Designed miniproteins, single chains, continued (4). Designs and how they scored, part 27

Each design is a single chain, and the fold is of that chain. pLDDT is the mean over its residues in the fold that is shown.

## One batch from the design tools (miniprotein)

Design m12911
Fold by ESMFold2-Fast:
Structure m12911 (fold): chain A 87 residues (1-87)
Amino acid sequence: SKIDEVVKLLKERKYEELAKRIESYTWRDEDNVLTLVLKDGIIVQLAESKEEGKVFATVYDPKENKSKTVELDETLEEVKARIEAAL
């Protein structure tokens, strides 16, 4: 599925490949949320858990109304910087 492809890219830290799929990139500094809209319509929302020190990535397919959430063992600052470097 499209969600599983994006989840695999995130888990394998293939940010350069993920960046090629990005249609829009939005950073909200008031809540420290990064939102990516991909060219195929998949939405990725990245937020850091202040209590756990982990990034939670929610991958959403609006066409199928399905989502998956995965934990990344990185800081949001590191993930954001790596995606921006690949844009």
Scores: mean pLDDT 84

Design m12912
Fold by ESMFold2-Fast:
Order: structure tokens, then sequence, then C-alpha cells
Structure m12912 (fold): chain A 100 residues (1-100)
């Protein structure tokens, strides 16, 4: 992470921990935007898309959550194809698809 992207990720986690999903979404989107400029394929970017998907799912934005989860899966498959995170994200994706 760049220093600013790391700061936005920390803010996202802080708001997620108090169940302020809208603020968490805002800061995760800011972190992703910065990382896409410098390291778009990193595991840090994959992690942020997964966190964004989780927050979007919690707010009922299932279509946007599915989009974020698919981006996270693609990045994990490219960089860490045996990651347990892929299976977990696919399970979360399936839950969102069942709610459309």
Amino acid sequence: LTAQAANYNTAGITFLNISDYDSAIYYYQKAIALLKAVDPTSLNTAYLYNQLGNCLAQTGNYANAISAYKKAIALYQATAPNSLNIAVIKANLAVCESNL
C-alpha cells in the first residue's frame, strides 16, 4: 500500500468495526483508487475489493457487491491461486447472487 492508501484502509476498517458500512465503503473506494494507480494487481487491491464487497452486501447492494467480489477473486487467482480467500469470497458471492 502507498501511505495514503494504507491510511484510507485503516479508516475503512475503523468504520467497519462500528458497522458504519457507508463510511467504510467510501474509504475502501479511496484506497482502491490510489492502489489502481500504482499497484492494480496486488494482493492489497484484492483484499480491498473483498472488504468493499462485504460492506456493499451488508447494505443490500448485492449487484455492486458481486462486482467487487469478482474483482477480488480475479486478483487472488492471478497472484495467489491456492489462497483460502478465493473459496471464502466465492461463498460470499453465491450468497449475494441468491439475494438478487
Scores: mean pLDDT 83

Design m12913
Fold by ESMFold2-Fast:
Structure m12913 (fold): chain A 96 residues (1-96)
Amino acid sequence: MAEVPPEDAKVLTKEEIEELRKQFVEDLENGKDPKEIAEELRYLAENTRLEGASDEEQAKVREIYRGAAELVEKASNKKEMIAIVTAAFDRLLELA
């Protein structure tokens, strides 16, 4: 299997990553199911690329999304889930 999404996958800009970070945090604050958050993070890992990232950096992006999804599902409280998502998207923004 390819380690990165295909080159024709949706490319997310830095601004779109910042908006997704805000959306995920707001969704968690509003009580959205952590399982749905994790499924959305896995979708992003498999179906999107980060603008300006190399294939090596795309592999790291994929790992960040997948790791965040797993940690969110294991988290015991909302504060922990928000911290996980925030840290993951901050790492994505460093690569953008």
Scores: mean pLDDT 82

Design m12914
Fold by ESMFold2-Fast:
Structure m12914 (fold): chain A 82 residues (1-82)
Amino acid sequence: SMEEAVRRGRRLLEERAEEAVEEVRKIVEENSDADPEKKEAALNMSEEEVEAFAGQLILAEGRGEDEAAVQAYAEARERELE
């Protein structure tokens, strides 16, 4: 059912967002290695900032694969923008 698809999407969002957040931090840290100020900023990025960035990545990569998860993420992000 649609309700089950939404619940599955929320679960995937939570799990995938955590992984994406960790991966985004790694990417930012690697790209900021030459500048200690940027590296400190990357390590001290707020969870909200990294999550917003991870959201864009999840939407781009998962666009054609899991629409329920992508839609659940978009909804969660919209609530954060309230």
Scores: mean pLDDT 53

Design m12915
Fold by ESMFold2-Fast:
Structure m12915 (fold): chain A 56 residues (1-56)
Amino acid sequence: GIRELGEEAGLSPRSISNALRNADDVTLRVMYADLSRARGEELARRVVEFVREHRV
């Protein structure tokens, strides 16, 4: 689930919750760039895709 994916990506539960509720396209682009640099493109893509699919 998103919690496990977030832990793998080094994201706090609060950061994940905030992204699911408030992430616009700019925020998602920044998130992808940061995660790609820190953890790699594949994991960054999985996180951003999950947030896009499940955002409120």
Scores: mean pLDDT 75

Design m12916
Fold by ESMFold2-Fast:
Structure m12916 (fold): chain A 65 residues (1-65)
Amino acid sequence: MNEEVVKAAEEAAKASKSGAEVASKTGQAGRDLGATGEDVVAALKEVYEKTKSEAAKGALEMASL
């Protein structure tokens, strides 16, 4: 579950420069997998820590608003 959300966040961050798009795609994947909002935030945080992607950072900030 959580690992699949992390994979979705990584793919979204690679495909998009927009934090909003990364947040939307990761949130949709989390919903499809039955994950919680906390799982989505954790996945975005993990991807940002590993990649230092600005899109992942923007998505994490939006998910934390």
Scores: mean pLDDT 77

Design m12917
Fold by ESMFold2-Fast:
Structure m12917 (fold): chain A 57 residues (1-57)
Amino acid sequence: EEEKWLKADELFRQGAAALAAGDVPTAERYFAEGMKALGLKPETGAILARRVAAERA
């Protein structure tokens, strides 16, 4: 039941780590997979990753 939230959290954490390392494409993939795990559009996760990368740059 809550397993999807735990998987999404793990993927978002990996995406955040990729952003910290400057690997935006990898972060986009992790955020997209996290959104998909929640049943949401993966494109939204990729967009969020780009926005966070721009903020940290």
Scores: mean pLDDT 73

Design m12918
Fold by ESMFold2-Fast:
Structure m12918 (fold): chain A 86 residues (1-86)
Amino acid sequence: MKEITLNSEEEFLRFARENQNLKSAVIIAPDMKTIRRWFGVPPPGWEIDENVYLVGNHVIGTKESEELANKYGEKLRAEYKVYLNF
């Protein structure tokens, strides 16, 4: 699995457009609202588990991580990281 760090929303959207053939990815973003904004519908070829919540540097499949993202999103602002599986 390859880790990529992205520095902006524009850079991330460009990456998503250029990698539509990607089979699966784990996306680490500052909060779930950012992910929903970018991926209202995931790009073709991306597999995102609907039961997985992404918060800062963690992937947690729980309601607790969603609540954490909503409450502390601004304080948990991290660089956007994408873990790639081709």
Scores: mean pLDDT 46

Design m12919
Fold by ESMFold2-Fast:
Structure m12919 (fold): chain A 72 residues (1-72)
Amino acid sequence: MFKTLEDLTDEEVEQVLKATREALKNEPDPAVQRAAQYSLEGAELLKKNPEKAKEQEKIMKEKVAAEVAARK
C-alpha cells in the first residue's frame, strides 16, 4: 500500500544501486558521498533481506526525520 516497498522491483532496486554507485564515484564531496553510500547500503540490504530490512528501514527513516528536524 502507498507503493513504499511493495511495488519495488528487482530492476528498480538495481537501477538505484547503479545510479548511486556512479554518483558516488564522481562525487568529490565526502558529505554527499556518505549520503549516497547510505542509500546504496539500504537498497542492497532491502534486496537481500527484505523482511528484516523493511522493519529496520522504517525505524531509520523516523530517526533520520527526527534528526533533520532537530538540526533545523
Scores: mean pLDDT 63

Design m12920
Fold by ESMFold2-Fast:
Structure m12920 (fold): chain A 110 residues (1-110)
Amino acid sequence: SKKEAIEKALEYLKKARKAIEEGDLEKARKYLEKAREYAEKIDSIAGLGALKAIEAALLAIDQGDTDAALEAIDIAIEALKYAEKEGREAVLKGVGLTIRAIGLLLDLTS
């Protein structure tokens, strides 16, 4: 179910955020990998935004950039709030969050 995938992705993103705040980057990475597995099942523009933000968070963790990882997680959480919503506003928000996630990925690879 799309709703179950969104709920599980949100659960793991919140756990990853807490793990980073506690300094446990290995635990954060494992939770982000689980969040990615569920986000991949979400067939929407906002779901794509969440997926790209999770990829940015994983890259940031691998680089030890905890500030970038937290920013990426917050983008992913925001994107998932719009993943169940229909209509123009949800689509535009999903597009904007996808652009922000791609921008963060580019910054981390430069």
Scores: mean pLDDT 87

Design m12921
Fold by ESMFold2-Fast:
Structure m12921 (fold): chain A 59 residues (1-59)
Amino acid sequence: SSAAEALEQLAREVLEGVRRASAAATKADPSLREHMEEVEQAAERVAQQMLEEGRKIAE
């Protein structure tokens, strides 16, 4: 369904955005590496939830 496709696309955009921001933050301040790893893991959980909701909506 188009709704499931939209959630999959949004999940990819969220992960790409967070990983890009994480890389920039760690380059600016390497001490942020551990904190940014936690942020990336949280983003992965959100993306997984979006995909699961998409599966429930899909026919």
Scores: mean pLDDT 83

Design m12922
Fold by ESMFold2-Fast:
Parts: C-alpha cells; sequence; structure tokens
Structure m12922 (fold): chain A 78 residues (1-78)
C-alpha cells in the first residue's frame, strides 16, 4: 500500500542519514534535526521504526553502541 511504501522509504532514508552521518562524524543535534524532518514528512510511528533501524545498524556495523545511539537519536527526533 501507499502507507507501507512511505514507511519503507522513511526507514531507508533514516538509515542512510545515520550511516553517512556516523561515518562523517556529524554531531547528534544535526542528525536529530535531519531525522525529525523525515519523521514529520512521513507521519509514521517512531517506536517500531527506531527498533528496526537499531537492528539494521547492528547487522551492518556489528556495533551495539552505534545501534543503541541510532535508536536514541530517532526517539529524541520524535
Amino acid sequence: SAAEDREKEARNRILTTLMRGFAAGVDDAELIARIREIIEEAGIDVDELAQQVQQEIQRATGSQALAQRARQLILEAA
């Protein structure tokens, strides 16, 4: 559905923003601002999205610390 497509697009956009931001050393305030814009545009539930992004970053990086930081930034953006 269009809603499911919007949620998947928002999740992928947030994941890309966090992965690029972590690699480039972007500060937390800037990442929170960028994530907030994506969440507001998509109108999605942030709790499940934060959990899914945490799992994806854990899988991609093998870092529990980066995965937990990603979850926290998404929750603060909400």
Scores: mean pLDDT 83

Design m12923
Fold by ESMFold2-Fast:
Structure m12923 (fold): chain A 81 residues (1-81)
Amino acid sequence: MKQVKLGFPVGLRLTEEERKRLEELYNKIVEAAKQGKSDDEIIELESEFLRELAEAMLRNPDNHPAVKEWARATLEALKEA
């Protein structure tokens, strides 16, 4: 199976451990889709990925303000879903 590596925006600051964790979550989404999991299960995995990404963006103080603004908006949207 083709392993996917994530491309992150210019100026995004993440640790090696955070990047590895996000790649693992993304590969779980790809695997679930290939196994024919339901759209609801895939959406749940995507929500976990986005939450982890947004939290990592906010955790690193050196991230650009626009990155942090996106992260906050993403976390709020996930609370309403």
Scores: mean pLDDT 73

Design m12924
Fold by ESMFold2-Fast:
Order: sequence, then C-alpha cells, then structure tokens
Structure m12924 (fold): chain A 82 residues (1-82)
Amino acid sequence: SAPPALLGLSEKEQLEVKIARLREEIAQLQATIQQLQTDPAGLLAQAGVDVSQVPEALAGLQARIAQLQAEIARLEAELAEL
C-alpha cells in the first residue's frame, strides 16, 4: 500500500508517520527472519542464496533491524521535544 501523504501534516504528525513506517519495516524484516528459521529452502531459492549463507543472511537482517531501532529512538527523541 502507498504511504500516507505528509503534505498538510504537522511536524509532530510527520514524525509519527515516519516512526510508524520504520516499525512496519522492522515487522517485515522480523517476518523474513522467521521464514528463514522455519522454512529457509523456499525463501533462499527466491533470493538466490545458498543454505550455507543462512547465518550471514540472518546477521545482516538483524543488523538492519538494529539500525532501524536506532533511527526510531532518534525520531522519538525529536518527537518528545515538540
């Protein structure tokens, strides 16, 4: 689905929308991690990744989640100052 338009929203509402989108991205990455842990064969075939690379793929996804969590914390700090 298309992201909501930010035009006409307050600065607070714009930050809330950004935080919501980052949380949705984390949820999608967590779903991908669950698929790799429970049924890796189908997902790995689609991604062109060998089964031997599953630990590296999981580490990469976890690192991305950590980055997004740090960005959410920054945006929540900005929101708290408004």
Scores: mean pLDDT 78

Design m12925
Fold by ESMFold2-Fast:
Structure m12925 (fold): chain A 64 residues (1-64)
Amino acid sequence: MPLTIDEYRELMLDVLLREGSPRQQELAQQTREGKLSFDEFVSQLSTDELDRLHAETERELARR
């Protein structure tokens, strides 16, 4: 993909802030504010939540 790792991470956070559950939106907001590292953010999500997030992020990429 033409995105950098940092650009992909920002897109993941953006997707959750728009489409995520209240808990996911809170985690994404904390990560953007620097209160939570991206590794800590990922550790707070289940495998199923991460799979869904990757799918939604790929859909957003395909739409752009």
Scores: mean pLDDT 79

Design m12926
Fold by ESMFold2-Fast:
Structure m12926 (fold): chain A 96 residues (1-96)
Amino acid sequence: SLLEVANKVVEIYKKVRPDRKLRPPEELSVEEWAALLLRLLQDILSGEISLSKEELEELVENAKKFIEYLRSTGKPEHIHMAELLEELVKQLLEKS
């Protein structure tokens, strides 16, 4: 389910940024989930966060599922978020 994808993204983020307080996935809007994932991907690309190969692969897989969901909604704002997420995922895959 979409909630399982969101839970995996939040779980990874809590593991790599335990200093930040995150709300439960059920309390986040789709837009807040997208913003959280965008920030996480940016922090990894900048080198502020380092993930193992396995953690990066799991994050990328879950990000791809979330991108597909955002595109499926047909909402312009969700499609825009999907495009931003796809670009960051592409950059991560090219650097790993």
Scores: mean pLDDT 77

Design m12927
Fold by ESMFold2-Fast:
Structure m12927 (fold): chain A 66 residues (1-66)
Amino acid sequence: LDQGAQNLLDGSRRNQQQSTDLANSLTPDQGQLLLDQSQRNVNRNLRLANNLRRRSDDLNRRRRIQ
């Protein structure tokens, strides 16, 4: 569960980082379009990851409290 959320976030971050590096090699307008598409993918994955993290936190909190 935690690994799934982490993989989504790490994957999105790596993709966004690569897109940023590529955008720096493009014209500002083209770079902005690329970043916009990457941001949409990140936002979608963030929603899913947030749901997974919330569930994981609830489970871990129960274990910690006993």
Scores: mean pLDDT 71

Design m12928
Fold by ESMFold2-Fast:
Structure m12928 (fold): chain A 92 residues (1-92)
Amino acid sequence: MSIEELLKKAEEYIKKAKEKKKDTKETVEYLTKAAGYIAEALIELGKYELALKVSEDVLAAISETYKTGKEEEAEKAVKLAEKYLEEVKKLK
């Protein structure tokens, strides 16, 4: 996939996570996919340290969402993924 396609896929999965935030399991699955696409785009850009940081930060937020089952934690994880998506778009 091109970087543009990877970012588009990340955005689509973040949108799905927002729609499913009442189901924390589905939110976790969609955010994991979004984080994967963001990290892959960063790897394609040669930004390996940032790709690792995104993976660690988003997985930590996803883990908290899964453990707590709280919609509030799901919303925080979504916002974190959105923040990193915007950061990657600035690098392209």
Scores: mean pLDDT 81

Design m12929
Fold by ESMFold2-Fast:
Structure m12929 (fold): chain A 93 residues (1-93)
Amino acid sequence: ALRAELSAAARAAGEALGLNPGDAPERHDRLVEALLAAAEELGVPVTVTADGNIGFGGASDAEVLEVLALAARRLGLEAAAEAARRAAALARQ
């Protein structure tokens, strides 16, 4: 139950953020910059590959979702930020 809600909320947040690397490279670059800044502010470990893929090795689901929420907020994506925040709250329960 809780895991299914978390997975659905995380997917909705990712889709709203446009995390598909092939769709718009310039949008992806802005997203990567926002995610790196959010991860640094929250102290969450993050890596970026040469292909622009982002890895949160060792971070909890809640920590990853908080980074997504802050990045979405910085990009003006309010609905995605709220979805990610709800998912983070579920991951902490």
Scores: mean pLDDT 67

Design m12930
Fold by ESMFold2-Fast:
Structure m12930 (fold): chain A 95 residues (1-95)
Amino acid sequence: SMELKELEEEAREKVETFVKDGNEAIELLREKLKKGELTEEELENFKKQFEGAVEQVKKFLDKLPEDSEVKKELEKKIEEVKKKFEELLEEFKKK
């Protein structure tokens, strides 16, 4: 339906923005970690912002049917960014 297509398009736009912004922020934090410049405070602040952003994009996915291929694709993209951040957190703890 046209309504479903509009919801899918909105969800794609929101998730693509989240993925781009999340990846860029994680890359900057990784560069700081490599230089020994990443602080616990900065990482905690990013974690709070990141968790808030995940909750926001999930609201758009929740508008899509459970059997939607678009929903599955977009959920996978969100999980990939979450995994990158989890890897950064683990790497920070090892230093």
Scores: mean pLDDT 87

Design m12931
Fold by ESMFold2-Fast:
Structure m12931 (fold): chain A 87 residues (1-87)
Amino acid sequence: ATLEELTRLLMEELGLDESRARRIAERILEKYGNNISPLSLLDVLGEEFPEVREAIDRFRSLIENRSTDEQAALEALEALVRGLQSL
């Protein structure tokens, strides 16, 4: 993924503001390069930002288990976004 693609993905999927999204995307690209899938992005975010790792693990578990609990998924996503916005 390019810097612009990762910045857009973080903004659209996680609701991050452009400045936060771009800063996170630059850090990820410097360390991991351009071969990041959306699922791998969650792993990378947890490794680079230990502060949000628990929220990422929770959100990922809900996605992987195909949970129909929309409220739990939204709460996990909100916690992840809130953590990332604080960076």
Scores: mean pLDDT 67

Design m12932
Fold by ESMFold2-Fast:
Structure m12932 (fold): chain A 62 residues (1-62)
Amino acid sequence: MLSLSRVVDGIEVTVTLVGDTIIVELRGKANEEQLERALKMAEEMAYELKRLAFLLREAARA
């Protein structure tokens, strides 16, 4: 399992990859603009987690 957590403008963005499932969690107070930014970050983090999981499996001796 892989998990990434980041804080953007006081909003905690957590993205967790469990097998084939991606869980996105946002916590904090936000304006529409800040929420849009946090969602964009969560999307990027989700793609990064997917790529990282693949690369990690390829790079590590398993």
Scores: mean pLDDT 77

Design m12933
Fold by ESMFold2-Fast:
Structure m12933 (fold): chain A 78 residues (1-78)
Amino acid sequence: SPLLERTFSSALSEEEKKAVTASLEARIADLQARYADNAEVQALIEEMKRLHEEDATNTRNLVLIAQIELEIRRIAAG
């Protein structure tokens, strides 16, 4: 449930927030390396970085990041 996911994200411990943030940093680094020559994908990665720097554990930002990752996959698929 999206409502349950939002509630859960809001209740994350500092250790869990650290783990979520570290996971996202690793995924951003992988995408940057994999799509270095794709300017459109690089622009989407910069938006992911902005959301990560704001609050990677906020449910709204997690949803937006997931939507950006889906868009990157669509671009990569052609």
Scores: mean pLDDT 74

Design m12934
Fold by ESMFold2-Fast:
Structure m12934 (fold): chain A 74 residues (1-74)
Amino acid sequence: MTEILTEEQAREKLDSYPPELRAKLEELFDKYKGKKMTVVLITDEERNEIIVNVLVEKDDGSTEIHTFTIPLPP
């Protein structure tokens, strides 16, 4: 499953996410406050993981990508 979320949509879902995912998203949202961010969540069912990509748009039109992986409960 793949979800593409705005910062606002991701913030609405924070309570439903694992604590590690919530903490990482809040850290990035605070660090890049005022920038346009897109959160891409990819559930890897084989590895029981969520692969998280946070895309931060820069003023020059380039995108900075932050990737991390959160383990899911078995």
Scores: mean pLDDT 80

Design m12935
Fold by ESMFold2-Fast:
Structure m12935 (fold): chain A 108 residues (1-108)
Amino acid sequence: SMEEEKEEILKRAKDLVITSLSVYLKISPAQYERIKNAKTLQELRDILLELGLPQEVVDKLIASFKQLGALVEELKDEDKDKLLRKMLGEANLQAQKIIDLLKEIEKG
């Protein structure tokens, strides 16, 4: 269904953000699997806070997931390939913003 295709594309976009952040933070394979297996945004938040990420960074990540959800709904009538390209592009921009915020916090 169109809903299943949107959910898959949104999942891929969210996974790109998590993967980019995990690479930057040099997250261990065990912690990466734990993050990827989070079933809810609350569980994801709790894991990231336990790993020592600042509250501000975690809040920005959750906000990015909400923005990606809004974007997939806005673009729902787009061709699947265009939707995927636009969603992955936005996910990459959101990941970079989160990493830039983390770098600024690390300087303080």
Scores: mean pLDDT 85

Design m12936
Fold by ESMFold2-Fast:
Structure m12936 (fold): chain A 91 residues (1-91)
Amino acid sequence: MDKIEEEQKKRMREVIERALERGEISEEEARRALEVIENPDASEEDLLPRVVLILERALLEELRKKLEEEGAPEEDFERLREREEELRARE
């Protein structure tokens, strides 16, 4: 569905923009990642591995915020921390 696809693209774009703002990626890396996202024929394989890790990290940050807003149990935060640690180990 076009709505879901467009929403996913918006989310990825926001993540890349935030990573650029934080200095986690260069302007050139951000530009290339945005070009991939805007290209309908592009796949996730066209993204640099570093950008993929940043996207995964940002999704975990969004999940943390969501869990805080929903008043999730400590067990969910522990699982989130484990996933964040695994992601750091992959860097």
Scores: mean pLDDT 71

Design m12937
Fold by ESMFold2-Fast:
Structure m12937 (fold): chain A 95 residues (1-95)
Amino acid sequence: SSKYDEAQKLIDQLNAAVDRVAAGEDVREALDRAVDLIGQLNAIIDELDKAGDKKSARKIAIQLTGAQVRLAEALTSLPDDVVAYYQAKLKEMLA
């Protein structure tokens, strides 16, 4: 589906943002981008699930979880204030 293809592109963009965080490159901008992309992916997962495309929704959710695990690993090397910044932004997005 076109929504599945859109989600795959967003997953690729999220992994690129995570790679920038891990490299210490424009970290706050990369974290802002990661939060935005996580929000967009959650919206597509919900849309696919509501449309009855539960298999596509699950596939995207698994890939999103994998990217979030990689992001959490990258955060372990960052200062506590940067980690707190990310957690605050993620909480705001999920509200």
Scores: mean pLDDT 88

Design m12938
Fold by ESMFold2-Fast:
Structure m12938 (fold): chain A 100 residues (1-100)
Amino acid sequence: SDEEVVKEIEEFGEGAIKLLEQLSNDPRASDAQILTATRYIMEELERKALEYIEKGANKEVILKAVEKVIKRMIELAESLGLSEVAELLRERLKELKKKL
């Protein structure tokens, strides 16, 4: 159901947010590593969104759920001073909206 799919996207988003928080607090994690992790998160989120739509989930419901997750990640990145991460997230969201 759309409700179950939204829950799966939200749970993925919670995991992504926790990972970014952990990386930002790790003195051994470079900005390049955080950017790489963010790229992989976005690739996986896009893959999940496309797969759910292909399997018959409502496109608008998926877009809304994905946008909410990405927006939370942007807000976190901005709060942490990760300007390049926030920019990457905005660009990937824009491209995802064109692709879906």
Scores: mean pLDDT 87

Design m12939
Fold by ESMFold2-Fast:
Structure m12939 (fold): chain A 74 residues (1-74)
Amino acid sequence: SPEEREVLQEQQAVLTALAEEARRLGLSEEQVEELAGLWLRTDDRVAAAKSIEEARRILREGEAEGRALLRRLG
C-alpha cells in the first residue's frame, strides 16, 4: 500500500541519517555495534507493528533513541 511504502521510505531515511552521523563522528567498532543493535531492535518492532500508526510511532521512538545514543557517544 502507499502508506506501507511511506513507512519503509521513512525507515530508510532515518537509518541513512543515523549512519551518516555515526560516520561523521568517527565511531569505534563497539559504538557502531551498539547503534546497529538498537536499530535491529527498532527494525524488529516496526516489522511486528499491528498498524501503520504503531509502526510510525515505533520508528519515531527508535530515531529518538538513536539520536540520543549518538549524542552520548559523540
Scores: mean pLDDT 83

Design m12940
Fold by ESMFold2-Fast:
Structure m12940 (fold): chain A 78 residues (1-78)
Amino acid sequence: MLSEEQKERLREDLIALGRERGVPEEFWEPAAEATVEEFDKVLPELLADPSTTAEDVSQTILDIFEENVARLEREAAA
């Protein structure tokens, strides 16, 4: 599991990414928080695969973040 320090840093990095990508401000914190929670749950499976690279981990985080943003945008449109 991620430490509290790692979760906080990842949350801040994802909020900055959302801002950089032009995601609506209302989705920055919810998408970041949901991504941290989901990534923490899948991290043991990623670490169980000895072929997992830092790039694979980063891509997994980005994929989760993009899906959370898309989900929040769909919910807001409904």
Scores: mean pLDDT 82

Design m12941
Fold by ESMFold2-Fast:
Parts: structure tokens; sequence; C-alpha cells
Structure m12941 (fold): chain A 75 residues (1-75)
């Protein structure tokens, strides 16, 4: 499995978890994202460089989802 495939799988897991937990707080979403990243790093034995790329991609994805939810609640 390529790093890009691992990143896409992590994003899909976060999206599925958010759909199952619509009332989840930003703190809970960030905690779940961190759990998913740490699991994938260990399962795929990612290098430090690959771990940083995965962490960056997932942080961006979670931030985007949190911004979307905040805008919906502000209306």
Amino acid sequence: MSLDEIIEEAKAEIDRWMEENPDASAKEMNAKAREIVERLVKEHKLSEEEKLQLEGAIALHVGKRLDERAKEKAE
C-alpha cells in the first residue's frame, strides 16, 4: 500500500467516524484522528518522513471538516 493510499484510507476512516458520531466535539475529532494516525504508522511501519506527511494531510482534513461544521452551527 502506498503512502497516498494510506492517507486516503485515514481520511475515509475519519469521515466514517464523523458520520457515526455527528455530535462529536472538535476535541473528540482531533483525538480520533490522532488515534487513527498512530495506528496506521505502527501497522505500516512508516518512516519519520511518511509519518509527517500523514500527520499533515490528516490535520488539514480534520481542520477542513471542523471549519465546515462551525460554519453550519453559526448560521
Scores: mean pLDDT 80

Design m12942
Fold by ESMFold2-Fast:
Structure m12942 (fold): chain A 104 residues (1-104)
Amino acid sequence: MKEEAIEILKKTFEEMLKYVEEVLASDPETRQKTLEELKKRIEENFSKIEELIDKATPEQLQRVIEELPYLKEAFKKVVERTKTPENVLQAFDAIFKHIEEILK
């Protein structure tokens, strides 16, 4: 269960990064900088999430798995609707905080 949750999270974040790369309506330089910042935030926060997963109950892990598809779809809508990298970064930060709240 813990290993499954980690794999699903990694795959979900990879799909989100790919969506930003393909869809974000900004110039290539701005899009590339946004992707680099998102990758950095994933690396920095993922270690914390892995620690929380290690201490999580089965019920908390199930909630994360169930919520991830909805969080991903909400993120995709932000990427589609905005040309502002800051809005994409803020949406991503909100997703990390939501996952942390489930796992606490």
Scores: mean pLDDT 80

Design m12943
Fold by ESMFold2-Fast:
Structure m12943 (fold): chain A 97 residues (1-97)
Amino acid sequence: DISEAIERFLEIYRRYIENGRLTDEEAAEVEKLLETNPVLRKMIEIIDESIEKNPGDLEKTLEEIRKNLSKLPELSEEQIEELLELLREMYEKRKAL
């Protein structure tokens, strides 16, 4: 079930935000999730493209991510909003490093 894969991915991102980095085990788990779930790979591609298209503008980046992720039928609005909140937190943590 893709829903379980998305939830597990989000849990790993929460740990990343809490700890400021992924462990080798967490990084390997993310790679496995991306290999086995094409929808997660598409999510990451959308995120990366949105960041590249809008360098230095977090609000535009998040707005474009929301718009493009909403086109994926496998993602609920709740999952999209949770992911956007995690990405905002990640950007704030990354600036502190």
Scores: mean pLDDT 77

Design m12944
Fold by ESMFold2-Fast:
Structure m12944 (fold): chain A 89 residues (1-89)
Amino acid sequence: MEEEKKKVEELQKKADELITRAREAASNGTPEELDRVIDELVGLQAEAAELAKRASPEIQKKVFEIGKKITDAIRLAAQARNEKRAALA
């Protein structure tokens, strides 16, 4: 239980950092930077899914909340990437 809680705290920290980078790249970055952030977010989403498989119900709920934020960040970053590429065409 305590080890899983620490892993969730680490997952939350990584998610917050990547979401911040995604927002910054969406505003000021290149499509290539957005592709890199999306790849990292997808990787973190896979880590979240793996943690959820072995977690208690309380930890699973927190992991699913973090997963939703990651999914939203991926969607926003992908939209920003597509808009930036269209503007360069």
Scores: mean pLDDT 83

